# Designs tried in a protein design run: designed miniproteins, single chains, continued (3). Part 22

Each design is a single chain, and the fold is of that chain. pLDDT is the mean over its residues in the fold that is shown.

## One batch from the design tools (miniprotein)

Design m8738
Fold by ESMFold2-Fast:
Structure m8738 (fold): chain A 72 residues (1-72)
Amino acid sequence: MAPTAEELVERALEEFRRWLEENPDASEAEKLTKMAALAQRLAAELAARGVPDAERRRAVLEAVRGMLKLME
């Protein structure tokens, strides 16, 4: 079954968490670059699925907030 917007956000957070575990010595710049890449990929997939602009922006913001929290 096709994933929901919420499931796509959770997948982005899971990928970022795994990347952080695999790259414990990554610089803050590298972490921010990976976060930006995942956020862009999420936005593109939501757009391809026809998710409205406002809902897509909220989902991307939620993912970015979650990824920033994982960097703490």
Scores: mean pLDDT 83

Design m8739
Fold by ESMFold2-Fast:
Structure m8739 (fold): chain A 90 residues (1-90)
Amino acid sequence: MKEELNETKELTLEEAGEEAKKLVKELKEKAGADEKSELTVEAEYDEETGGVEYTFTVESSSGKKAEAKLRILNLGENSTLTKVSFETSE
């Protein structure tokens, strides 16, 4: 299942970090992740938007995978954080 969110918030960098932590928690819950589950974080600079796209992937010991994508555009004092997509594999 793939869900496209496209939800954008203007946040401080600290608040953006807290949103990323909440996203990782949600991924672990949706993947059925335990203490042995692998968390992978990939960061790519997007030249078209000038932002960084972060892909968070959690894979459970049962092989169930959940992935979420965030886009963060740093404006200096504040950032825009876009929750791009959420995907689970079964």
Scores: mean pLDDT 73

Design m8740
Fold by ESMFold2-Fast:
Structure m8740 (fold): chain A 61 residues (1-61)
Amino acid sequence: FTFTLEDGSEVTVNVYYADPTPQIEQLSGVKEVTVDTLSNPSVLRAVGILEALGVKVNVAK
């Protein structure tokens, strides 16, 4: 899914790997994220981490 940083730049993260947590935690200045679906367990875990960090999560579908 695609992350929007506070400066308006975008970063795409692959969440299908065994644990996306380290990649997500390394992102700085994330204000918003858009995801296509919440049905994948890796995506759900990543969303939970982002919400815990105070990032706004949107579903594109």
Scores: mean pLDDT 59

Design m8741
Fold by ESMFold2-Fast:
Structure m8741 (fold): chain A 95 residues (1-95)
Amino acid sequence: ALTLSVAGGTVKEGETATVTVTASGVPANVVEFYISALDEKGNIVASTSFPASSTSATLTINNTKAGQTYTVVATAFDANGNVVAEASAKVVVKK
C-alpha cells in the first residue's frame, strides 16, 4: 500500500521552514507527487513536484511570519491525473 508522510513542525519567525515528504510502497501506476504549502488564507506560498522514482522531496517555505500556520499537502497522481493518495501536515510559526 502507498504511504505518504509529510513532516510538519514548528519554526521561529523569519526562519526558513523545510518540509520533507516521504513516499513508501509506491505502486507502478503512480507517476508524480505534487507538494503545495498554503497559508491561513488558502494562498499557495510554495510548491514543488517530484517523480515517483524519488522516495522523498523537500519543500522550502521562506520568510515565515509569527502567528501563521501553513498547511502542506502532498498528492500522488497516476498517469491519467487521478489522485491515488493525499497527506497533509501543519507548520506552525512562533516568535
Scores: mean pLDDT 83

Design m8742
Fold by ESMFold2-Fast:
Structure m8742 (fold): chain A 61 residues (1-61)
Amino acid sequence: GNRLEELKEEAIRLGEELIATGTSLGLIVGTLAIRYAKEEELSEEEMERIIRSLREVLATL
């Protein structure tokens, strides 16, 4: 598939993992990540930055 679509799928997957932590922070950040991946017209660079941030948040939970 397209690189951007692959990045969107990864952001959705990470968002779902964040929600699955059962934490308030995970629910908020995970929900926003899924919304951004589905609804926003973001560049590949912006998606890669979001994915990096999501991984950092997940690592702290």
Scores: mean pLDDT 84

Design m8743
Fold by ESMFold2-Fast:
Structure m8743 (fold): chain A 89 residues (1-89)
Amino acid sequence: SKIEEAMEKVKERIKELIDELSEEVIKKLFPEAKSREEAVEMAVLEVGGRAALRMVEEKKFSDEEFVEALEEALEEFEEKMKKTAEELE
């Protein structure tokens, strides 16, 4: 489905982003994560959960609207990671 494909793309992009981060940045973003793999899982839940919550709040349930919500949530998450990395230099 479009949703499954979009979620897999989100997971893949998050993996790429987290692979580029230092352990210090990962620990600041996900202090409860025991590994990079767990940090990826937590990030996917954050992005997906934010998109899903937006859909429920706006009473939207179409695949296209959920893909748009996922794209927005992913962009916001990428920005958060960049700012955190800049803080730690």
Scores: mean pLDDT 82

Design m8744
Fold by ESMFold2-Fast:
Structure m8744 (fold): chain A 100 residues (1-100)
Amino acid sequence: SELDKKANELLSLILDAMGVLNEAIARAREKGDEELVKFLEEHRSRLGDIANEIVKLRKEGKLTEEKLNAFAKEMVDILEEASKYVPELKPVLEKIRSLL
């Protein structure tokens, strides 16, 4: 379905963003920037929570277009904050915006 296609696209974009964040976290740790590490880990955790909720709702047959759009908007907010420190997130952010 179109709903499953959009859910798979959002889950793929979460994986892409988490990959970029993992590299940024590793670099921040090497520099001893503990505040940036904590900030990026909190944003990565929020993306993981969204991924888990999408998977759960899909498994339960409760995933809707409205819920999926709400998750996409939350992902935009998370990535807008994180991209201020990790500009490599901007391509993922723009792809999510294109799905709204």
Scores: mean pLDDT 92

Design m8745
Fold by ESMFold2-Fast:
Structure m8745 (fold): chain A 61 residues (1-61)
Amino acid sequence: SDALVAELLAEFEARAREAGVDPAALQKTVAELLEKHGSQLTDEERDRFFAGFQEVVAELR
């Protein structure tokens, strides 16, 4: 669901900021998340998740 996508992105961003996670490690973890949960997402949800992921990674660079 859209709520799930937003929740996962928010959780990831919060953990990256609080734990000081390296952007490369964050990117790898999000890729693994997409591999595990991507099939549960609609095309729209996947696009939203991908856009949000790219924004978080870009902001942390």
Scores: mean pLDDT 69

Design m8746
Fold by ESMFold2-Fast:
Structure m8746 (fold): chain A 106 residues (1-106)
Amino acid sequence: TDMVKQNVEQIIEDYKLLREQLEKEKDAEKAKYLALVNIAVQSGEVYLTKRQARKRGDEEAVKKAEEVFKILDELGKNIKKAKSIEELIKEVEKAIERLEEFLKKL
């Protein structure tokens, strides 16, 4: 569970940085691409944590990693639907809030 907690804390910090970067962007297409790349990178890190947990027989860590994947998948879908940089920022902020709520349960 500690490794999943570390992943969630790192994702929150990275998404706060992403929000700051999006606020400076003028090109909505570039902003969307940047957001999707960040989601893909974080999904990869969670995938590695899930694989390591499975290898060690840590079923609770596997389940928690799967819950993080659901949050990242939802964010990715919402980012793809966003029509403006303002909407992208709002979706990232919602994801940060949801991850912070999840972190409190870890």
Scores: mean pLDDT 85

Design m8747
Fold by ESMFold2-Fast:
Structure m8747 (fold): chain A 106 residues (1-106)
Amino acid sequence: DLVELLSKYWGDKELAEAIVHFLETGDLTPLVEALRKRKEEVVDKLLSFYKDLPPEVQKLLERFLEDPEDLRPLIAAVLLETSLLLEREGRLDLAERARRAARELA
């Protein structure tokens, strides 16, 4: 179950459901709303393993921290990090979808 996988990784079922909804439908609306409610928790999660993040994800997180009212860099960071998890799990089609969306937002 993709929702269970992402829920364990992010520690948030609502965020995981919003990511899955986006990957299946292309609708960013639930993901924007989930991150608006959870931005501090998601940032803390990313910062907890910051040095292990890819450089492009680190840069997006830094950009978000400079202007926290612009959610686009945080959405892109979450989608890029999720794409790496999906790639490790062999979900290459979903990983490419997440990566493409992240780059369009960044």
Scores: mean pLDDT 86

Design m8748
Fold by ESMFold2-Fast:
Structure m8748 (fold): chain A 55 residues (1-55)
Amino acid sequence: MEQQALESIRLAERVGRHDQAQRGRQLLQQGNYEGALQVTSDALTDPERARRAYE
């Protein structure tokens, strides 16, 4: 639970979705692991935008 939330937050940061990573980190600090996972999962389901953000 906690480890997966942390990993998803790091992935969101890597793909350039800093806003979602920040929100996920905030939710994780509040103990809302499920919310943190859901917020950061959106970044992972948008691979085309992630690729363009890296360019």
Scores: mean pLDDT 69

Design m8749
Fold by ESMFold2-Fast:
Structure m8749 (fold): chain A 64 residues (1-64)
Amino acid sequence: SAADLANEAGRAAAKGDGETAKALLLEGGIASEEQANAVETAARKGDLEAAEDAIVRSVIAAGV
């Protein structure tokens, strides 16, 4: 489900694995490329709060 993919993306981002987080969000149709790139960038920087916020905002915008 989209919720399961968003949760998995959050776990990947928390580990600094922005590439996996981006791929999961795009595959699930949860995020645009721009939104997924923001999550990847935040995760790469170790900014977990920014990464989580970006994921949550993508989920809300996607209507899931």
Scores: mean pLDDT 82

Design m8750
Fold by ESMFold2-Fast:
Structure m8750 (fold): chain A 85 residues (1-85)
Amino acid sequence: MVMVVAVRAPSEEAAERLARELERLGEETGYIKEVQVRGPDVLAVVEAKSPEEMEEAKRAILRLAERTGVERVVFVEEAHPSYVG
């Protein structure tokens, strides 16, 4: 499962801080593969092997956003259902 996290931070500085924290989270958990920052916009690519892991990743990201002063996070899930083999 793949999900894109899209955030518009209140400032470029806040976006940079959020990006660093997301990269750290990815290092610790392996859920986050890529983080990009463009001005106040932050994009992260999240990959999970199950819906359970994706839910856990979403919760971790929301907690992190709160700590960095971000008011709103948008989760864009790719339109692929969990591939049930």
Scores: mean pLDDT 75

Design m8751
Fold by ESMFold2-Fast:
Structure m8751 (fold): chain A 76 residues (1-76)
Amino acid sequence: TNRKQAIEHLEQAIEAVKKGDLKTAARHAGQALSNIEDEELKTQVEVLVSKAFAAYNKGDIEGAIKYLEEARELVE
């Protein structure tokens, strides 16, 4: 299902963040958003993804992971 694909891409984004690979993390986050059909849910996930990358850019890797995990939980 599209929901399953969104979850898998968010999990790959989390793993990429843990490895310091922001390009791969951003690609997977974008693919996750593309697999969300509900526009309200998509907007909420997009906000959390933006917060995750903002946290990473400030050196808060744990915060970045937490925001991406929250995004995954919203999708289920």
Scores: mean pLDDT 88

Design m8752
Fold by ESMFold2-Fast:
Structure m8752 (fold): chain A 58 residues (1-58)
Amino acid sequence: APTTTQRDLDIVRITKALLDGEMTEEEARQRGKELGLSDAEIDAVITAAKNEREIAAK
């Protein structure tokens, strides 16, 4: 079974909050930095959330 890291769980939480509109992109960047994510990882999370939201749009 694949090992889930704390970072993977934190990324999932940020992505969900962005998708649900409970967190802004700016807040996601700030929290990602606090969690030790790189700028590239934060950008990837925000981009993934935007793409998912676009696909899920009615």
Scores: mean pLDDT 74

Design m8753
Fold by ESMFold2-Fast:
Structure m8753 (fold): chain A 79 residues (1-79)
Amino acid sequence: MEEEIGKLWYKAMELFEKAKRYYSNNDYDKALKYVDEAIKLFKEIKERAAGVDPETAAAAERMIKNFENFKKYIEKKKK
């Protein structure tokens, strides 16, 4: 379980870095795609950590909120 959470965290961060790169290149459609994939993985991390690792679950929830805020910012730029 712990190794799986760490692997998901790493993958989610890589997807977020891709989202930021596409955003900086004004490719908002791809930026939205990758930020959505990163949010999905952090939701899975939160679910897996729930009840067993409350600090990791709380950290994942904060990451979800931050990424959802970034997604809203990208959506405003796409208009």
Scores: mean pLDDT 83

Design m8754
Fold by ESMFold2-Fast:
Formats: C-alpha cells, sequence, structure tokens
Structure m8754 (fold): chain A 66 residues (1-66)
C-alpha cells in the first residue's frame, strides 16, 4: 500500500540521517534526510502508522540535537 511504502521510505531516510550523524556527516545533509522523512510520514493516511513514523523521526531528531 502507499502507506506501507511511505512508512518504509520515511524510516529509511531517518536511518540514513542517523548514520550520517553518527559518522560525522554534514549537518545540512542530515537535516535534508530528516525533512524528507517528515514529509513522507505526513503523507501517511492511517493515523496509527503515521504516529509510529512521526515517533521514529522525533527520536532520530532528538539524537541529532543532543
Amino acid sequence: SEDEEAFKAAKELAEKALELHRNGGSPQEIANYLTAAGILAASIKDPKLREEAVKYIREAQAEVDA
């Protein structure tokens, strides 16, 4: 489904942001991946799946901001 594809893509983008952050990558690239992940998460129509995606991205953002 579109929701499952969006969820998977959002999670993969957030994971790429975390990988970049943990390896001393560019702050701008990290921000770009997290922004893209957020846009995909916002497109999810199922409220429960959207909430899970948003939670994952917020946890990733919290690690980056720490």
Scores: mean pLDDT 87

Design m8755
Fold by ESMFold2-Fast:
Structure m8755 (fold): chain A 95 residues (1-95)
Amino acid sequence: MSKKEQALERLKQLEDIVENFLKYAKELMEKYGVPEEVKKEIIDILENTLKYVRDAIEKAKTASDEEAQKLVDEVEKRTIENINKVSKLLKEAMK
């Protein structure tokens, strides 16, 4: 498998992680009666993260091996940061 193919697989894994986390966050927010403003902020962060990962997948398809590897590193870092931010918001909102 090429470095580019490995990068594409990792980006698709990140897409799946974000999609699953968005689904679980929505279910948790409904169960715990999270305020609408907080729900909108969390959904916006996760939907923007998902768009960012999907855009990176498209860029990786035409990128060099080096560019694809850099994209994975950047996307993974931002995805983790955004998931951590959402987790903090969710914990504070659920008290």
Scores: mean pLDDT 86

Design m8756
Fold by ESMFold2-Fast:
Structure m8756 (fold): chain A 70 residues (1-70)
Amino acid sequence: MTRTETVLEAEVAGAEGEEEARRMAEKAGQTGKAYAERTFPGAEVRTETEVEKVDGVYRITVKITVTLYD
């Protein structure tokens, strides 16, 4: 059976500019994907990153979803 689960959702804040926020989002996504691939060998790993400006600070949200095949 196919099983899809969100295994990590994290917020990384503190980027001073939009370009830096985008780079941080990419790095966080890569790190989260590596973690998920190590934790769930053979699973399909999908990463989603979102960048939002809140009160003058760029907030980066990373969501890692894995699909497990039984």
Scores: mean pLDDT 72

Design m8757
Fold by ESMFold2-Fast:
Structure m8757 (fold): chain A 99 residues (1-99)
Amino acid sequence: MPAESALNATREELLKAVEENLKKLGLPEEERKRALEAAERAIEAGLDPTLVAWAAREGASEEEIERLAEITRAARTDVERAEELARALLAERAARAAA
């Protein structure tokens, strides 16, 4: 039974979970700030903050955040497509890291 306060609590809980994950990974404060800002932006767009935090850990660009938005939208209607898009994003990042 969602209420306005419950929606606010959910957003805050998601951001807190992202911050805790980043702290567990031992990321420097500067990287944590970037990841949290990306996660907050993603939550406003209706994205999964865990995926955004993961991407931001490697210095995700605005373009990568937009791709995460597409993956999250796809996941609501077609989980298999969302997995394929996520796999493509991961492969692209690996290729750029190798180049």
Scores: mean pLDDT 61

Design m8758
Fold by ESMFold2-Fast:
Structure m8758 (fold): chain A 90 residues (1-90)
Amino acid sequence: THDEVLDQVQRQASVIGSAVLANASPEGVREISRQVLEIVRHTQNGDYDGALRAAEELKRLIEETVPDPQARATALQAVNEIIDVLEKAK
């Protein structure tokens, strides 16, 4: 259901936030948070295609801005979980 999709997306958004808060610059945290909010906003509106585009951009941003390998891997795994959930919901 849409509520289950939104729950999964919000759960993974929390994982991304926790991984990057201590492991990126303030500027990097700000940009990542902005993209996470775009994913959540699009998902809330049922725009799963928009959410998927935002998630792909978030992956690129994390790869470029999170220098810690473990935090980067955790955040990227969470984004891939979001992509999987959204693709299955289409």
Scores: mean pLDDT 87

Design m8759
Fold by ESMFold2-Fast:
Structure m8759 (fold): chain A 89 residues (1-89)
Amino acid sequence: MDAALAEAIAELEAALKTPEQRELARKAAEAGARALEALAAGDADAAIAHLREYFRYALELGLALFPERAEEIRAAAAEAEARAIAAIR
């Protein structure tokens, strides 16, 4: 998990152009890792809380990268979050 997270962060940093975009990607990756750790521990409530934080940062990054697709990105993020939470519960 930690090694996969470090690799994902490095790939995102290589693709991202601004410090702000890299910071959002880092925060999303950290929240995602915490959600997976909570799931592995059997803590569904903690997993859902971290998953919501992940989708929040991922949405902000997506909107920063593709502002012309804002409505599509918001709809897709809301659907993905709802589906992920339903899968945990």
Scores: mean pLDDT 77

Design m8760
Fold by ESMFold2-Fast:
Structure m8760 (fold): chain A 61 residues (1-61)
Amino acid sequence: SIMDELEELLKKEKNPKVRKQIENAIALLKEMSKVSSPEVVETVGRYLLEEIKKTIEEAKK
């Protein structure tokens, strides 16, 4: 699941800014899972993962 992928990414990530973004994404998806279908949570989670990847690219500067 996207949640498992984000939690695994968080375990491996060392940049504090990226870690906070991942933690915020996990928290948002947990709240969404209470009111939204699994398909919607997966779709939003994939979008958030792409945004996290952009933050990682910016952090390379």
Scores: mean pLDDT 83

Design m8761
Fold by ESMFold2-Fast:
Structure m8761 (fold): chain A 80 residues (1-80)
Amino acid sequence: MEPVRRSAELFGLTEVATLSATVTGDDYDATVDALVAQAREIARAKGYEVRLTVAIPDADGPIVKGKTYTITVSAFGVPA
């Protein structure tokens, strides 16, 4: 997250929304998609156009079925 946040700031983007959820590896992609959609709606409600979304699990390796992860999704944007 830290390197991505720095890159976004260098490009003049504002962190508009950050969401976290606990998910099993089985539902990982669906949960990421849902969090990204929710972050985009929050940004839109705040009057921002989303330019970058980043999803980061608390994994030290590949996502595995049956394991539990915390996923964090951040949306960066500019005023619309």
Scores: mean pLDDT 76

Design m8762
Fold by ESMFold2-Fast:
Structure m8762 (fold): chain A 62 residues (1-62)
Amino acid sequence: KEKKLEEAERLLEKAGELSEEASRLDKEHPKSKEAILEAASLSMEAIKLVVESLALKKEAEK
């Protein structure tokens, strides 16, 4: 139970870091095609980690 909660928190922390990195790329390089693609990739990975974190939290409640 605790291991799943810790893993969920870890995934949320990592998702937050990826989201911040994506936001920084958008602000610093708003016209760069490479930066836009990188920011989009980081945002998609962050969303994936959030979904995995929610699944782990649900498992920890059982």
Scores: mean pLDDT 75

Design m8763
Fold by ESMFold2-Fast:
Structure m8763 (fold): chain A 90 residues (1-90)
Amino acid sequence: SELEELIERLIELAKQLEEDPDNPEVEEEARELLKKLEELLRELSKEIPKQEAIDKILSLDSSPSVKETAEKAETLELLKMLVQLRIKKA
């Protein structure tokens, strides 16, 4: 899916930023991909219940700080967190 392709590209860029954290060109590409991701996640946020998004996040990271953040977040923010955790675990 387009979403999976965007996530894979973001994982690639995240690894590049870990090697060179002060790389404005890589940061700009990541920013543009994040905009595309946000559009796709906005569509998904209209269909997915908030609790389902929380449950998916907690299945990847059940730490207290993540639980507290997830409880306060809106559905779109939860989906963004889910993608960030998927990238972090890749």
Scores: mean pLDDT 80

Design m8764
Fold by ESMFold2-Fast:
Structure m8764 (fold): chain A 99 residues (1-99)
Amino acid sequence: MLELAREGLRRAYEEGKLSETEKAIGEELIRALEEGLSGKEIKERIAEILKKYDPENYEETVEALEKLSDEEVVEQARKVVETLARYAEARRAAEEAAA
């Protein structure tokens, strides 16, 4: 399950569909769900990534994150990880259909 999300993240990044910032966020969201982190802990970890990778937009993005509830943050993290896993499955299916 999380292995598919990691594969999807790698493939999307290699295909130029994700920035360095988006890749770093994706890696942290996968890890946060694996560790069962709270929405507050996820917000804190994402803020640290944004400060490092996207300092120009840091204040605006952190303010937007603070407006989300802890439950909304966990739900968004799950949606991102599910999207990455589905991307890996779709790529595998396309490769099998082409073989």
Scores: mean pLDDT 81

Design m8765
Fold by ESMFold2-Fast:
Structure m8765 (fold): chain A 87 residues (1-87)
Amino acid sequence: SAMEEGKKLVEELIKKAEEEFKKLEENLDSLSPEEAQKRIDEIVKKTAEELKKAYEEGKVTEEQAEELERHIVGLYLRAMDLISKKS
């Protein structure tokens, strides 16, 4: 069903974003705060673009889009906290 395809797509986008944030966290000691901030911005923008395309194609519901957005906000806040702890 369209709802199941949308759920799968949201789960895939969340997993992809989580993997990108994990890579950022693993390499955080080799990045300047400015470089880390740019990486965060790139991950967020890429995820937003993929979500927008899925929404425009009718592949995700508004509720599914909001769920993904809330999850990305959580990942963003966690990453920002980690950067703030770097000297």
Scores: mean pLDDT 83

Design m8766
Fold by ESMFold2-Fast:
Structure m8766 (fold): chain A 77 residues (1-77)
Amino acid sequence: APPPAVVEKRIRLDVPEEKAERIAEEALDRTLPRLPPGVSVGYRVEGNEVTITARAPTREQAQAGVDLMEEALREAY
């Protein structure tokens, strides 16, 4: 089978570094129940910058995962 599609987006938060990890965790918790079947989303925090990574059978599905996580991230702060 071909490898899954991967979409990545980096978002800089206007918050101190110590808050970025907690905000990202809260955003993921809000995103997980809303994900379509076969879509996975994760994050990595470096300083005040959050990197969202989504994996799915199609790029469209992976992009939808990133968009949901970005929306949740903005709602978290």
Scores: mean pLDDT 82

Design m8767
Fold by ESMFold2-Fast:
Formats: structure tokens, C-alpha cells, sequence
Structure m8767 (fold): chain A 147 residues (1-147)
């Protein structure tokens, strides 16, 4: 299928095994009807399976590959509005550390979420205004680095 071809191509680029990709795909196949969500959830779950048991000092490698994976999905034509709505829904229900918030802010900026909405979301998680402005600055610098 076209979905499986896109997933294999991106997984190969990210160094994810076919075994971890297949396990993730079986979990969501037939349960997610939207192709953009199916691609997103399968890829990010496969990435999590691939990096299971990673030591904390290497967590940044998983996070960098997560961001690269999302960029590759956008290049394959996945709907950024579908991913944006889905991610905002998930993030609204979860607590965030400062480190987790830095990765989330980069994803939200990559998906075209307005700076004002990101700021409001991060403040709602109990981060200080100083921490939020630093996180937003880093996310904008990340987006500019992709040009």
C-alpha cells in the first residue's frame, strides 16, 4: 500500500528496523482511518519501540529523529492541520517538563501553530514566562535552521 511505502521510506531514513515498524503498523492498522494520523502514530510508535531502554543521556537522539520524522511526513504530503489538532489534544492532557516542552514547541512550530497559542499552552503547564520565552526562541531558531 502507499501508506506502507511512505512508512518504509521514512523508517529507513531514520534507521528504524522493519520489525519495529511492522509492530507499530499492526497496532494502528484498521483503528486509525485518517491516513495522516495513521502515518504519524505508526512512525512515532516505531521510533519509540526502536529507542526502548535508551539511557537518559541519549534521549536527545530520539527527539532529533522524532522532529526529522515529522518533517519527512510533511514532505510526503501529510495534512499539517490533522497533525496539529491531534498533537494539541494530546499535549493539553499531559504534564510537560521543560525538556519535553522544548521538543513539543519545535513540533508545534514545524506544524504551523501560532506563537501566541504555543505560549498560552506552555504557561498552562506551569512553566514560567522566562522559560516559555526561551523555549519559543529556541523553536523559532530550529525552524529557521531548516531553511
Amino acid sequence: SEIREILRKIAEELGISEEDLEAAYREFEGRISDPSLLLYETLLTALSLHYRGIPPEKLHIKEEKRLKGIKLLLEEGVDPEVLRSHLLSIVSSLPLSKEEAEVVAKELVLLGVPESEIRELLLSKGLSEEEVEEIIRKAKEYLESLK
Scores: mean pLDDT 85

Design m8768
Fold by ESMFold2-Fast:
Structure m8768 (fold): chain A 100 residues (1-100)
Amino acid sequence: SDREILEKYTRPGMPATALVQVSGSANAKEINSAFLERSSETTLPLLGVEVSVVDDKRLVVSGVDQQSVQEALDLLEEIAAELDATLNVLEQGIVIDPAF
């Protein structure tokens, strides 16, 4: 399920998460590679966001808070548009591991 994917890819210290579907000409790996290049050149709130490739058409964005995730999603949407792709958020929320 989408929730199980979020829980699997959630990182300690980054409880805010979004599962994103990629459609169109680009795949998730291409978008992630472009995001890594762009994030190195921007003042993205920087060190508090991680993007994980789930499969060819899905990404998980993890962040320290919901604002950080939203800023990463905004950048990913800009990248997707440049690659003739569209992003759709399938699941978003706070994932808390009871072990933390």
Scores: mean pLDDT 74

Design m8769
Fold by ESMFold2-Fast:
Structure m8769 (fold): chain A 83 residues (1-83)
Amino acid sequence: SEAAALLAELEARAEELLAKLREIQARGYVDPELEERLKEMDELAAANTPENKEKVRELMMEYLSSSVEEQAAAANVEMLRQA
């Protein structure tokens, strides 16, 4: 089915992405903004409201998307330097 094919593609891409992230991390790549973002999320969570919990979730998803793109860009720059 079309849905089963899409799930298989997403799973394959997730495994590929995880392998790439492990390789980047093994090279010592560190996101300095992660701790700052986590601090902001903790401060919002401390207010303990459903609205703030939803906000924390949105910020986390936004950060994960951004950091993945940044890590991929850093890897591409390194590959270009070796070309």
Scores: mean pLDDT 56

Design m8770
Fold by ESMFold2-Fast:
Structure m8770 (fold): chain A 61 residues (1-61)
Amino acid sequence: MKEELEKIASQFSKEEQQEFLDLVGQGKLEEAIKMVEEKTGKRLSQAELIQLAQIIQERLK
């Protein structure tokens, strides 16, 4: 699971990673899920979306 989410994070540009975090931070979880689905063809659960947000935050630090 974590390895798959790390691969998803690597497919996003730095701009797209920031946009994703902004959507999650605003509680726009369905919009964030759609963003991932458009990029990867994978529809994440809400729990997986939160894990992905944590991974992206670590990558941007």
Scores: mean pLDDT 80

Design m8771
Fold by ESMFold2-Fast:
Structure m8771 (fold): chain A 84 residues (1-84)
Amino acid sequence: SDILDMTNAMFRVLSEYVEVWLGIERKLPKDEIEKRIERFKETIKEFKKLLERSNVPEEEKKQFEKMLEKFEKQLKELEEKAKE
């Protein structure tokens, strides 16, 4: 199911987001935080590619597009926070 595949991809992105956030909060070494940010970035890229080729209904597609925008914003915010 394309909806199930997209939902699973969304949860993978969320999982990588949490790993970056925890790394920053726990003050892990900068190289480890940067590695986690790169994983999060790659997972967002994979989500975007899946969304572009998916056959989900228009209403669900709009919701996943909103989530993609949110993930891209979160990536930018985490990259800025990691520089502090």
Scores: mean pLDDT 85

Design m8772
Fold by ESMFold2-Fast:
Structure m8772 (fold): chain A 86 residues (1-86)
Amino acid sequence: SYEEFRKRVLSEIPKAVKAGETLGIDVNERQLKTLIDTNLKTLQRNGKLYKVENDPPEEIVAAVLEFLGNVQGKPRPFKKILAALR
């Protein structure tokens, strides 16, 4: 379900904060939660949530970290962000 998937994605936030620190990206739990919720709601609204529900939750989190890095002028390869979340 949407709520079960959302809970799994949100459970990755502590790892994402630590990954952000490792990658030199400024990030906090509130910003991550807001961006994750916005992205998941957009996917749900567009009927595309099914495309990511079977993907590892960390991939959604990695995409949010990639976005934040780009906004801060600190772009990081997606594969390195995923590695930092492990």
Scores: mean pLDDT 80

